# Designed miniproteins, single chains, continued (3): the designs that were tried, part 84

Each design is a single chain, and the fold is of that chain. pLDDT is the mean over its residues in the fold that is shown.

## One batch from the design tools (miniprotein)

Design m10902
Fold by ESMFold2-Fast:
Structure m10902 (fold): chain A 78 residues (1-78)
Amino acid sequence: DVEETRERLEQQMFQQQLARDMAQIRQFYARHRSDPRVAELYQRALRGYRLVQGTPASAARGRELIAEVMRELEELEE
């Protein structure tokens, strides 16, 4: 029960963070629409988001992909 509640809270917090990360990626793309690197990051983020909605294995892959996009976005922010 306690562990199940914790897992559900972690999943809920993860989904909220995912939504914030996706919003940040979209905002960055909107600012830098002419940069093909940013367009590629945005498309990669969309693929990661779709993977998170699939099987547990694909969800793990999707989380890694979103994390990579966020890291590259931070590097582009200087």
Scores: mean pLDDT 77

Design m10903
Fold by ESMFold2-Fast:
Structure m10903 (fold): chain A 102 residues (1-102)
Amino acid sequence: PLSPREQHLQRVRDIIGQISIKLLIDIHFNLPVDLEWIKKQLDEIERHLEAAFAGQPEALKRARDLISKAREEIEKNKDDPQKVLEIVERLGEELARIFAEA
């Protein structure tokens, strides 16, 4: 079984994957970016990161900074679904690097 920390990190990966899948579907059907839903998913990611990195303030700060930057870039590019997908995929890659280092 996964440790509590590993469970939270896996949930972060799952949420990133869900955002990417929804964006791919929305792009395919020419639907607008669901900005409020994505923001809610990013808030859930932050809660899991806080739990996963309890007692690791440097890793938590780095992860939070990545989420804040991604949130701003997504809002700026909300009318460009392909760019929003690129931002989300890059966020997932950057978070994976922090998880490997911590």
Scores: mean pLDDT 89

Design m10904
Fold by ESMFold2-Fast:
Structure m10904 (fold): chain A 84 residues (1-84)
Amino acid sequence: MEETKKRIEELRAELRRDAVEAMEIFLSHIPDPELKEETRAFFEEQLAAGREADLLVTLYRIFGDQGRIERVRKLAIELEELEK
């Protein structure tokens, strides 16, 4: 039980760190301050809902990073299996 909880915490921490980093990179490219603030609020809502993996897949698709998309999907599947 404790090993499963540790792994869940590690996966969630990794996904959250990567999501925050990818979000800030994306937001840095938005020149319009109103759109940037609205987009930040949307991303923060996704993070609060535990949707780090969905957000990361979307952002990495925009960035063209296929390898990171595959990694995020593997981590998300592992997390879902452990939380059942």
Scores: mean pLDDT 81

Design m10905
Fold by ESMFold2-Fast:
Structure m10905 (fold): chain A 100 residues (1-100)
Amino acid sequence: NVSTLSLEEQQALVEELAENTAKRIEEEYPHLSKELSEEEKELLKKAGIEAIDLPSFKKQLAAADKSDPLAQLQMIQSAEIKFEKVSELLEKAEKEKKEA
């Protein structure tokens, strides 16, 4: 419950959540721990899936407005969903390449 906390408390919680989320993403999706290739980005674009990797996520967090912890929280929550979708598509594409 972030909305009942002071701005400093909200910032501290969001920073902790961001670090924990980045660590979980690295553990769950190790193949997304580096920048996506142009081929991978093209596959995602063709499928209508927004491209994301751990370096781009960390860059987004670093660029985020620290005075808006709720916007940072929404970014973190959105990123978890995006990583799942990206991982599923890339796994399917790799499987198809092995069969070709």
Scores: mean pLDDT 78

Design m10906
Fold by ESMFold2-Fast:
Structure m10906 (fold): chain A 64 residues (1-64)
Amino acid sequence: SLDELRERLAQLEATRDTLRAQLAALQAQPPTPENRQLIDHLETSIATLDREIARLREEIRRLE
């Protein structure tokens, strides 16, 4: 349903915002190999979420 799609979109947006905050916090820390690996993982995860959010927004827009 549209309500379920909107709820899913809100959940993904909240998750992305949390990951972006974590990324910003890590970027403020010393550049250790561990931090660089975590930053790379977060950037990849955020990019994946951005694509999924864009797809859901398009689906919602086309459904009444």
Scores: mean pLDDT 88

Design m10907
Fold by ESMFold2-Fast:
Structure m10907 (fold): chain A 75 residues (1-75)
Amino acid sequence: AMKEVTEALMAVADLVPDPVKGTGIMMLALAMIEAGEAPEVIAEKVRELALEAGADEEEVEEQVERLKEAIEKLQ
């Protein structure tokens, strides 16, 4: 459900040290979901941006997998 997607995105944003960058990643991911992008494409983009923004790699991988599962259930 969309609620699960939002919760997963908030979890990823919380891993990003800069809250402005974290919010930006969340907003971009929501726009990609609205555009009908594939779950794999969204997950990869979120992962790349979160890691670039200084989030911990292991924590990002865990939350990005959760996000991908949530988007797949939304379709």
Scores: mean pLDDT 83

Design m10908
Fold by ESMFold2-Fast:
Structure m10908 (fold): chain A 75 residues (1-75)
Amino acid sequence: MARAIMTVTFKPGQGREAIEQILELGKEMGVKVIPLSMTPTKGIFHVSADSKKTLDQFIDRVGKLPTVLSVDATY
């Protein structure tokens, strides 16, 4: 099992849509996503998956969402 704290910066006005996309992507990829802190511009999530490869792929895909400006992860 791999775990990380993921910090996501949302594009202006797109925080709600970004959060919905992140949660749905987690469901699709088998990644457990727990929101820790949420603002209109930034979300902090605890994320976990069965493998580091799956978790890295999830974080990469979150960073490519049209609603996301940047993503950082700490393992």
Scores: mean pLDDT 84

Design m10909
Fold by ESMFold2-Fast:
Structure m10909 (fold): chain A 73 residues (1-73)
Amino acid sequence: MVKVGLVVRGANKPSVDAVIDALKAAGATAVDRANVAAAIEASFNSKGRTLQPVDAEFADPAKAPATLDLVGP
């Protein structure tokens, strides 16, 4: 399990599935859905000003991104 700093930006909040899909595209094999949901709320409520830690498993932990910055629709 590695911690990825999540920032969500844009006029609308992204879905949990969109963030999980982005983490999987980055190489994540397992993600805690509840942790992602909480991180989205905290980041969106701060208007992307604070980095929120999310726990994810990666096939190669050395290739895990330190941050994930997503723009909502």
Scores: mean pLDDT 77

Design m10910
Fold by ESMFold2-Fast:
Structure m10910 (fold): chain A 88 residues (1-88)
Amino acid sequence: MAEKIREELKKRLAELTKETEERLAKAKSKEEEVEIKTEAVKRMAELLLEALEKLASVSDEETKKKLEEKKKKLEELAEEELAKLKEE
């Protein structure tokens, strides 16, 4: 059921955002800040990829193809964000 998968994703993303914000507020160094951001990007990508995979498993062939394209785009975006963080 797509609605339930989307709601659960929203809840998990909100939790991750709150945790990340709290950790960033406690960060004492640039290295610690980068580590927290890197972890957040990885967790966010993992949650999004897992949700897309669950949606694909309950979708028709046309929707599954569209979700597969979104999955590739998400992987590219996560790779770009991680590369930017490694520059610091």
Scores: mean pLDDT 79

Design m10911
Fold by ESMFold2-Fast:
Structure m10911 (fold): chain A 78 residues (1-78)
Amino acid sequence: MEKIKEELKKLAEEIKDPVVRKVALRAIEAITEETPQELIEELKEVLEEAAATEELSATQLTGFTLRLIGIELDILLS
């Protein structure tokens, strides 16, 4: 568990936008041993997309933020 959280945190630190990065780190912190692997993989995909984006448009920033909030809620409800 701790190792996967560390890997995801390293990926989140590559995100250029501070708001998206903060929401990403919050979603990662919500992960527990009970969290389904599918949610962890979904989170990883969103983090990789956000980290690969050098400049976020307002639409992309809103999109990533909402996707990350949705994943955090799914993790908390799992």
Scores: mean pLDDT 82

Design m10912
Fold by ESMFold2-Fast:
Structure m10912 (fold): chain A 113 residues (1-113)
Amino acid sequence: DKEIEEEIKKAEELLKKLIDWLLSKAENNEPVDLEEFQKKINEIRDALLKAIEAAKDKLSEEEINKIIELMRQLEDTLNEAALLVENKAPLEEVEKKLKEAEKIFKEIIEILK
């Protein structure tokens, strides 16, 4: 349980930093560094995969498959948010997309608990 909680906390902190970073870029009309964005996505993915590995003895095959699908949706949603920032979409649209990402992440965490 402690190992699962530590990896969840790490993933939460990494996601928060990515969201804050994207919002800062949107608010200041700054470009998104694609290399840095991909690095941040990979760090979140790695933390979630470690949480799954730590939780594998508690999780059914169905639960693991659901988390993997939600992780894919999370990455897709974050990529869409980054694209909105690059295209200088209204801040409201970026915020809405990032809230969708947070909702998906919460669903992942509820299964891991």
Scores: mean pLDDT 88

Design m10913
Fold by ESMFold2-Fast:
Structure m10913 (fold): chain A 91 residues (1-91)
Amino acid sequence: KKKEELIKKLEEAVQRVIEAAKAGDFDGTLEAVREALRVFKEANIKNPKDISKLIGLLLRIIGAVLDGNTEQAIADAKAFLEHAKKAIEKQ
């Protein structure tokens, strides 16, 4: 149940990132990324390589949004979700 709840929260946060990015809502995108980071911290992922990859993807989303690159922000947000789901399921 805890893993399922964390995955659902991540899916909701990532969907909000995607929607805000598509709308050109910079503040909304950053708030959704902050929510994804909160859930990521709650998941307490142990593997340093997974932690590094996930933090890197969150930073890439922010960088893409700063560059006005909506397509890249969406791609990195989806990659974050898939990698986070796999990391949680391994624990």
Scores: mean pLDDT 83

Design m10914
Fold by ESMFold2-Fast:
Structure m10914 (fold): chain A 79 residues (1-79)
Amino acid sequence: SDPDELAKAMVLLAEHYLKEGERALEEGKYEEAIRLAKAAQDGAEKAYSLATDPEIKERAKEVAERAKELLEKAEKALE
């Protein structure tokens, strides 16, 4: 029932999705990269809202920003 423990788990999952999305982009799997980037962004934004620890909030914000960048790159690669 510690919100920071749950938020930290959500950040770890979002970081995993971000890493897999970056890998998908490198492999030319643009639709998969978009899906993973969206999952990472959503997870990180939820973690930011739930967290009370400033370090967890900062980490969640960083993941959300990187996920948005990945999403932009993957969407541009499809055009």
Scores: mean pLDDT 90

Design m10915
Fold by ESMFold2-Fast:
Structure m10915 (fold): chain A 94 residues (1-94)
Amino acid sequence: MTERERAVWAQLQAELGAAYRAAAEEANRTGSEEAKARALEILLEAALRFAEETGDKELLDQLKKELEELIKNGDEKLKEVAKKYLERIEEIEK
């Protein structure tokens, strides 16, 4: 990981870390699909911003595979988030 990659990661943790922890805690405590979807969306937003800012194509490829699996096997709310982020990744690759 380069100094730039570390700086981007630190910034994303500062901006999104608290929101992710709150959503993940709610999902673990309640089993809420809405809370799980929120936590997933925050993680995907962070991963996508990291990949865009660093040019990490391997991370984009890994995200696409995970999103395709969620679309096939996930709950309805998770499928909606996965489809949204898969479309965003495809637009970035154009």
Scores: mean pLDDT 79

Design m10916
Fold by ESMFold2-Fast:
Structure m10916 (fold): chain A 80 residues (1-80)
Amino acid sequence: NIKVTLDTVNGKKINIDVSNTTTVKDILKQALEKLKLPKEIIDETLSKISNPDMTVSELLKKAGSTSFTLLELIELVNES
C-alpha cells in the first residue's frame, strides 16, 4: 500500500492509504469526506477534475512526490 499526504485548505494534513489501482478521484473524495464537507461541496470539487480515473500510481510517477496540497492535486489531474 502507498501512503499519500494531502495538505488541505486549513493546513491540516491527511494521510490516505492507497493501492496502485486507486484513482485520484477516490483519494480526493476520501480527503474531502475526512474534512466532513457537505456532499454538495464534495460533488462540486469532484466536478472540477478532468481526469478523475487517473491512478495514484500515475500521479506519483508524474509528481515525484507523495505529498500534495488539495489544489496541486486538482491542477495536476486536470493537466494530465
Scores: mean pLDDT 71

Design m10917
Fold by ESMFold2-Fast:
Structure m10917 (fold): chain A 55 residues (1-55)
Amino acid sequence: LSEDEKKRIEAFEYKGTKEGEVVDGSNLEKGKSKVVYDKELDKALPRELLAKVYK
């Protein structure tokens, strides 16, 4: 991971929106949310960023 991507992961804070729920990684509804909770990092992150973490 680049330094920019690491900083985005560390600084990302899920602030909560009632309409755009965080997906638990099961992709329950396509297009509903792009933020996924990751248990290993213990935080909600954008899917694209999460994919770069695991590669």
Scores: mean pLDDT 57

Design m10918
Fold by ESMFold2-Fast:
Structure m10918 (fold): chain A 84 residues (1-84)
Amino acid sequence: TAEELAKSDDLAKLEEALKLLEEEFGKAFKAKDYEGLAEQLEITEVVVESLQRLGKLSKEEAEEGLAALEKARKEALEKAKEAK
């Protein structure tokens, strides 16, 4: 449900999405599940877009954050390929 909450225009639901993402990041990191990490990073991108719509992030902050998340997601996917 983090993905559904990430699309919300309600700040409290976005905060719940971030909490769920933090828990799932911890699980994936401990398991060295790089595909799972990439999925959580993709959902975090949706949260950043929602925060921009709510005016909690500027357009510039959102663009910078999204670029960093995209880079991290691509790196996680490459590590997943190396592990297979």
Scores: mean pLDDT 80

Design m10919
Fold by ESMFold2-Fast:
Structure m10919 (fold): chain A 70 residues (1-70)
Amino acid sequence: SLQQKIDELEQTLEKERAELAEVEEQLAEMERQNADPREIARILARRTVLQAGIFFTEEVIERLRRQLEE
């Protein structure tokens, strides 16, 4: 059903947000320790990919929710 698809995507979104939170904590610690700029750049790239993925998943959920309300 449409509701089951939304529920599955919301579970995926929760997991993606948890991963982003871990990446943000890792970045804060790396910046505090003056870590190697190349390593910081890799984690920043991962953050960008996760942010894009979250945005896309949120868009899909909103689109499906609109179909459910119609």
Scores: mean pLDDT 86

Design m10920
Fold by ESMFold2-Fast:
Structure m10920 (fold): chain A 96 residues (1-96)
Amino acid sequence: MKDYFAEIRRKLEAGELTPEEAEFLLDVYSLALYIDRDGDGYITKEEFDEALERMLKYDPRFTPERAERIRQLFAEFDKDGDGKVNIDEFLEKLLE
């Protein structure tokens, strides 16, 4: 797996990301790692929704507004409506 944490940090240090943008990307990256325990490279909608609800409950830095942005990104990747998203493609798109 590409080191997305290091890439986000590098872009933040280079001034290519605002602190808010970097924090959003780190939240998404943490969520993806939490879900992909089996390493199959896919996130199901059910696993995604459960993990997102847990982040909202237990992480005081994780706001409802950020949760909605992440939810919208997931929907954009699930264009086929099969309820599965490729994690590497999802994370790579976020680094654009």
Scores: mean pLDDT 69

Design m10921
Fold by ESMFold2-Fast:
Structure m10921 (fold): chain A 66 residues (1-66)
Amino acid sequence: MVPEKELTEEEKEMLKKIEEEIFESLRYMAESIAKLMLKNGEDEKEVEEEKKRILELIEKEKKKLE
């Protein structure tokens, strides 16, 4: 069911903090993927481009929530 009451300020702050942690985790994963690709002998330029693409997607998604 849809919520019958509005979220409290504390609940809103907790949700915002969770969202921020999710985006931090996604950025960390992008860095980890880049490191793994480099270890596997992938081209440095391609790895950097892929990392930038992932980070741009993360920022775009974050902007949608604002």
Scores: mean pLDDT 76

Design m10922
Fold by ESMFold2-Fast:
Structure m10922 (fold): chain A 60 residues (1-60)
Amino acid sequence: SDAARREAFQQRVLDTVLELAKMFGDQDTAAEVTALRNSPELDEERLRAIFARLQARIAG
């Protein structure tokens, strides 16, 4: 179904963000991403905040 395909794609994006958090040793961010992956609905505002934090680490 379209919903299942969309969910699978969202999970791949979250997996990528989780790996980035783990590479930086950011356990708190990794836990937050894991919680988002297990949520029935994607919290896009929290995901955006996580991206901003990881981008700051890459830029520093």
Scores: mean pLDDT 77

Design m10923
Fold by ESMFold2-Fast:
Order: structure tokens, then sequence, then C-alpha cells
Structure m10923 (fold): chain A 115 residues (1-115)
């Protein structure tokens, strides 16, 4: 479930010995999430991929993604922020593998489909 993946992300975020994912994987994951939510990715096109790993969820394009997650999934703003952090920082720092990120995106897609 989404909650299990987010819990795993938080647990891994406290471990030592970080591994970095390829930067292209971060952009692909963010763009796929935005597409699932119907959010415009144009503001993200000029953001260097490395900054997608370090920018706050308060960055304006992520605010639209956070809001869409709240509305589409019926979750709190706090949980929506954690989902964005998992896809951005979690993938960048190797707290989520590309396979775990893909599973998270698929679970989000299924939840949107049920509503």
Amino acid sequence: SIEEIIKKFLEKANETGLKFAPVSVIRDAVERLAKLLGVDTSPLENVPPILLATVSPAFPPFNDIVKALEEKLGISKEKAILYVEAITRGVAHGFLTPEEADKLLKEIEEKIKEK
C-alpha cells in the first residue's frame, strides 16, 4: 500500500550509508506523478534535476502537486508533502529504489481510478 511505502521511506531516511539514484530517474518520477494528477509540469522544465532532489515542497510547482494529491486521494496536506518528499528526496538519496517509486506511482494511480 501507499502507507507501507511511505513508512519504508521514513525508516530508510534515518539510516547511514546513502546511495544516490541517477538524476534522470527523479525527473521521470516527478513528471509521471504530475501527469497522473493532471498538473502542468512546464514550471519544472527549467529546474536542474539535482534541485528537484533538494527543493522544499513549498516550491510553487510542488504546491500544485501537493494540492492535487490532497484532492484526488483525500489525504492530509502533511501526507501529500510526504509523498512528494518520497518521490523527490527519497529517490534522489536512494531511500526508495526506482522499483519502489514505480510501485508508489502505480498505487496512487489505482487510488485515483477508484474515485
Scores: mean pLDDT 70

Design m10924
Fold by ESMFold2-Fast:
Structure m10924 (fold): chain A 55 residues (1-55)
Amino acid sequence: SAMKTELLERAKELGNRRDELQAQAVASPDDKREELIAEMQKLGKEREELLNRAN
């Protein structure tokens, strides 16, 4: 369905953003890395919710 396609596309965008943050975290000092990891965890939860709604 169109709705399922839209949810999957949004989940992909969140995954791409998370990958960008992971690359930044690897190169970041500890304090900044912790902040980036927290943001990645938030994006991961949002992505999981979208994938659950798509099924």
Scores: mean pLDDT 84

Design m10925
Fold by ESMFold2-Fast:
Structure m10925 (fold): chain A 60 residues (1-60)
Amino acid sequence: MEHLKKAIEFEKQGKYKEALEYGLLAQKEMAANRDKLSKEELDEATATLLKIGEKYYKSS
């Protein structure tokens, strides 16, 4: 999942705004491909995106 990988990379770089933007794109891709994703994959991605969101709000 390319957008999720980009979100994680931006988060590691401290670029939380860009990480959140790519995270939202990843959520749209996951919603479109929900039938092809396991519950574990959805839960892990959701937890990652929540972490990015928390860091974004704290850095603002």
Scores: mean pLDDT 76

Design m10926
Fold by ESMFold2-Fast:
Structure m10926 (fold): chain A 76 residues (1-76)
Amino acid sequence: GSAADLAAAERVRELAHQADKAYENGDFDTALKLYEEALRIAREGAATGVHPEAWESTARWLEEKIEKIKKDKEEK
């Protein structure tokens, strides 16, 4: 992968980590925004054709996290 692909993967990990922290604190709005930004990056990675399977797997995982947060937010 290019340096840009590596930077994108690192950014997704950072965003997911920050989203997990926000979720642990009950800040569902911040967690949702951070996971949605990570998902945007993962979907762009899948669309570029470089390691699409890995990016698609990451996107599915992020979609699952987003759906869980949306449900938790609606119950609050």
Scores: mean pLDDT 80

Design m10927
Fold by ESMFold2-Fast:
Structure m10927 (fold): chain A 83 residues (1-83)
Amino acid sequence: SAAEREKAIAELEEILKRAKEIKEEVKDNPELQQKVEALIEDIKETLERIRKGELSMEELRLALSSAKKQLEILEKELEALKA
């Protein structure tokens, strides 16, 4: 539905915002910097494909699930770095 699509887009935009915050926190860690930059690029590409009407609802659900998982891994790695 349109509502489901709008919610998924909003969730991707929130993940993108958090990933950009993490990027600023990991400036001195090249490996984490590469991982967060890859996530940012993936989300930006997904949002562009949505804008162009190139993404099905199934592909959107998969992209959102992938982005959430990548963010969870980055958050855990960031927490370990700060411990």
Scores: mean pLDDT 86

Design m10928
Fold by ESMFold2-Fast:
Structure m10928 (fold): chain A 73 residues (1-73)
Amino acid sequence: SVETYLLRAEQLIREGRHDEAIRLVEFVLTKLREDLLAVAARIRELLERIAAFLRSHGREDLAEQLEEILAQA
């Protein structure tokens, strides 16, 4: 599920595997965007934490995409 991928991304962030976490989020946004939109309201807190990480690590483009999804949820 999309939630499982995003929980894995948060785990990778905690492990310091930042490039892998970013690639996984980019994969979700690129390939699973519709599935993400369907569940975004339910996983809002997780998405907000990931967006904050992305903003602090030079991927404001991906953070803005997550924030747009949250605004639509």
Scores: mean pLDDT 89

Design m10929
Fold by ESMFold2-Fast:
Structure m10929 (fold): chain A 59 residues (1-59)
Amino acid sequence: HMLTPEQRERELELAKSKRKLKSDETGKEVDIAVVDPEDPDRVLDMESYVKRLKELAKK
């Protein structure tokens, strides 16, 4: 299927929308949401996720 300019704009909008979840750590909407490696029900922002990975590396 060929993409019209309208369709391409909508796909970009959906990609942005899907990224906006709330961080359980900060309570703010984030552009990229990831889950806690030890608790998949907990949503983290990228900064908190990196901190968690460093913490797990120490264990």
Scores: mean pLDDT 64

Design m10930
Fold by ESMFold2-Fast:
Structure m10930 (fold): chain A 65 residues (1-65)
Amino acid sequence: SDEELRRQARFGEVLARIHRLVRQGRLDEARRVYEEALREHDLTPQERALLEAVVRGQTTGYNVG
């Protein structure tokens, strides 16, 4: 559905931004983006866990789907 496509696009954008910030060593900004995503987005528990792991720098090469 359009709603699901929009949700996936927003999640993907947040995930990509956090990945980029972590790779640049900008951990404070990555944490902020994560916290804002928790406030603004209806994240599933699985999506929350994925974003949290990326912020911690623990998802290089992990199955992110």
Scores: mean pLDDT 75

Design m10931
Fold by ESMFold2-Fast:
Structure m10931 (fold): chain A 65 residues (1-65)
Amino acid sequence: MSLFELGLRYLLEGETAESENKIDEAISLYQQAVDAFQAAVDAGDENAEKGLAYAQSKLEALQAA
């Protein structure tokens, strides 16, 4: 599995946790998505930049609540 694919997996799991009102779990999963997408960007995967921005926005929104 690529780092980009790993990021997408954590992002989807985070969205599922958020929909189930499992906010602490969603925060943890979105943080893992951010970490995976950031690693993919650092490795030169330009496709991961949009995933990183989206995962960061989700994480920030939940952490601000």
Scores: mean pLDDT 83

Design m10932
Fold by ESMFold2-Fast:
Structure m10932 (fold): chain A 86 residues (1-86)
Amino acid sequence: SDLERLLRAAGESLRRGAEAAEAGDGLAAQMAAGVGVVAAATAIAVFGESEEALEGLRYASEGLAAIEAGDLAAGAEYLRRAAEAA
């Protein structure tokens, strides 16, 4: 389904963001996390929200914010949690 495809894309992008942050690549982490956040937010907006989906988006957004602030360790942890929720 379109939802499954979009959630898979979100989870994969968030996982790549976490891996980039763990490797110390803040730009790659920010780009991948940004794509993951957009995909997750789109899934919620189009297909409806659940507590799990909202929690996943919250972790993804917190991860992106941490990376933008230069906290790659916190960013990686949040993005890993977000990917698990996807």
Scores: mean pLDDT 84

Design m10933
Fold by ESMFold2-Fast:
Structure m10933 (fold): chain A 80 residues (1-80)
Amino acid sequence: MAEELIEELTKKLVELGVPEKLAREIAYAAVLGTEESIDAAVELARRAGVPEEVVKKARELAYETREKNKELHEKLRKEK
């Protein structure tokens, strides 16, 4: 479910050192937004002083979560 994916990604990002507010923004962008939204949220985290290594990993996790959510929705469409 969307809320579970958002919570899971938010927790992972906080563990990496992303502030909770920014972690949640990235998680929302990954699950409910677009690739442009992910890039914008990641740029906001970078500007807020999150280290580049953490930003890169956060972006990677966000795209992975987005793909997982997309596959889940595709499975629901193909269920006969």
Scores: mean pLDDT 79

Design m10934
Fold by ESMFold2-Fast:
Structure m10934 (fold): chain A 86 residues (1-86)
Amino acid sequence: MEEAERQELVDRLLELLDKIEQSVYDIWKAELEKRGEDVEAFDARRKALEPKRETNRQKLREAMLKQPIDVLREAIEAIEEALKQS
């Protein structure tokens, strides 16, 4: 069914976004450590934002579910291709 396929594609996109966010976080944290900046404060800020991130993730999911299936597939392919080249 189209709805089941749409849910699967949205889940896949959110997983890819989580991987990108984690990679950005890891790079930023490593840079802060190299500079002798307060990494604990950075981690505490990220943890404090977890409830808001979950709410925003749910809103993003709802918005993505309104997109055409072909657009979702193209977005997944483009992101996976970009990640392979990085």
Scores: mean pLDDT 78

Design m10935
Fold by ESMFold2-Fast:
Structure m10935 (fold): chain A 71 residues (1-71)
Amino acid sequence: MLSKEEVIKIIVEELKKAGKTEETIKRAVELAEKVSLETLREIVEKYLSGEISIEEAFYLLGAEALKKELE
């Protein structure tokens, strides 16, 4: 199974392929670090399967990170 570091590496590579800025990539990594590995994998798997867009994946990542801040 993929580690959290490996999942974050996939996120970085996909954002680079989508032409996102270094600032956006840095923000995505910060959000991903706050999210549980289980939830992070689910979001990435949905994106890679074509179920959600990269923008929707980023939105879900932000929403899950916010849940952690409220704990």
Scores: mean pLDDT 79

Design m10936
Fold by ESMFold2-Fast:
Structure m10936 (fold): chain A 105 residues (1-105)
Amino acid sequence: HMELTPEQRERIRRLVRKALEEAEKKYPNFKIISEPEVRGVSPRLARVSVKVKENGKEGTLDVFLEVAEDGSIRIVGVRGSGNISKETMDLFREALEKAAAEENA
């Protein structure tokens, strides 16, 4: 496992948490049920896993984020379990891009 600094992990975790809160606010049937867990995947790539609930069904979201040389954070991809709708995934992806823009400002 590539080690991210504590500061990088906290920035990534905060970014994903902001996006999750925004998605929950916009979509009433979507709920966060765990704290985001940050893992290093490669020298500049992190994976954040979080458990969520949609329409009473549990699912997992995996967010892949890249830390650039200047320290800015980019969203690389999002994966969801079969219990998360495409519409909720699209809304969450939009919230992630917004949160990344705010974090990098």
Scores: mean pLDDT 78

Design m10937
Fold by ESMFold2-Fast:
Structure m10937 (fold): chain A 68 residues (1-68)
Amino acid sequence: GSKGRHFEFKGYDVFESETTAMNGKPAVISKSYCRKSDGVCFGYSVDKATGEKLKDDNIPAELKAEVE
């Protein structure tokens, strides 16, 4: 199964999704930060159990500091 939520953070629309570990695949938390001023989106994903980064698509340094 998966869960999702939406919230706002520093002028971004944040879409967070979480998957369940299944068939040898880890549970993953994914966040998309979509800037409200121009609609530019950045992707970020981590392994839920370990916190290992699986995806990091040019997230602004300011947002990276606040995500961690």
Scores: mean pLDDT 70

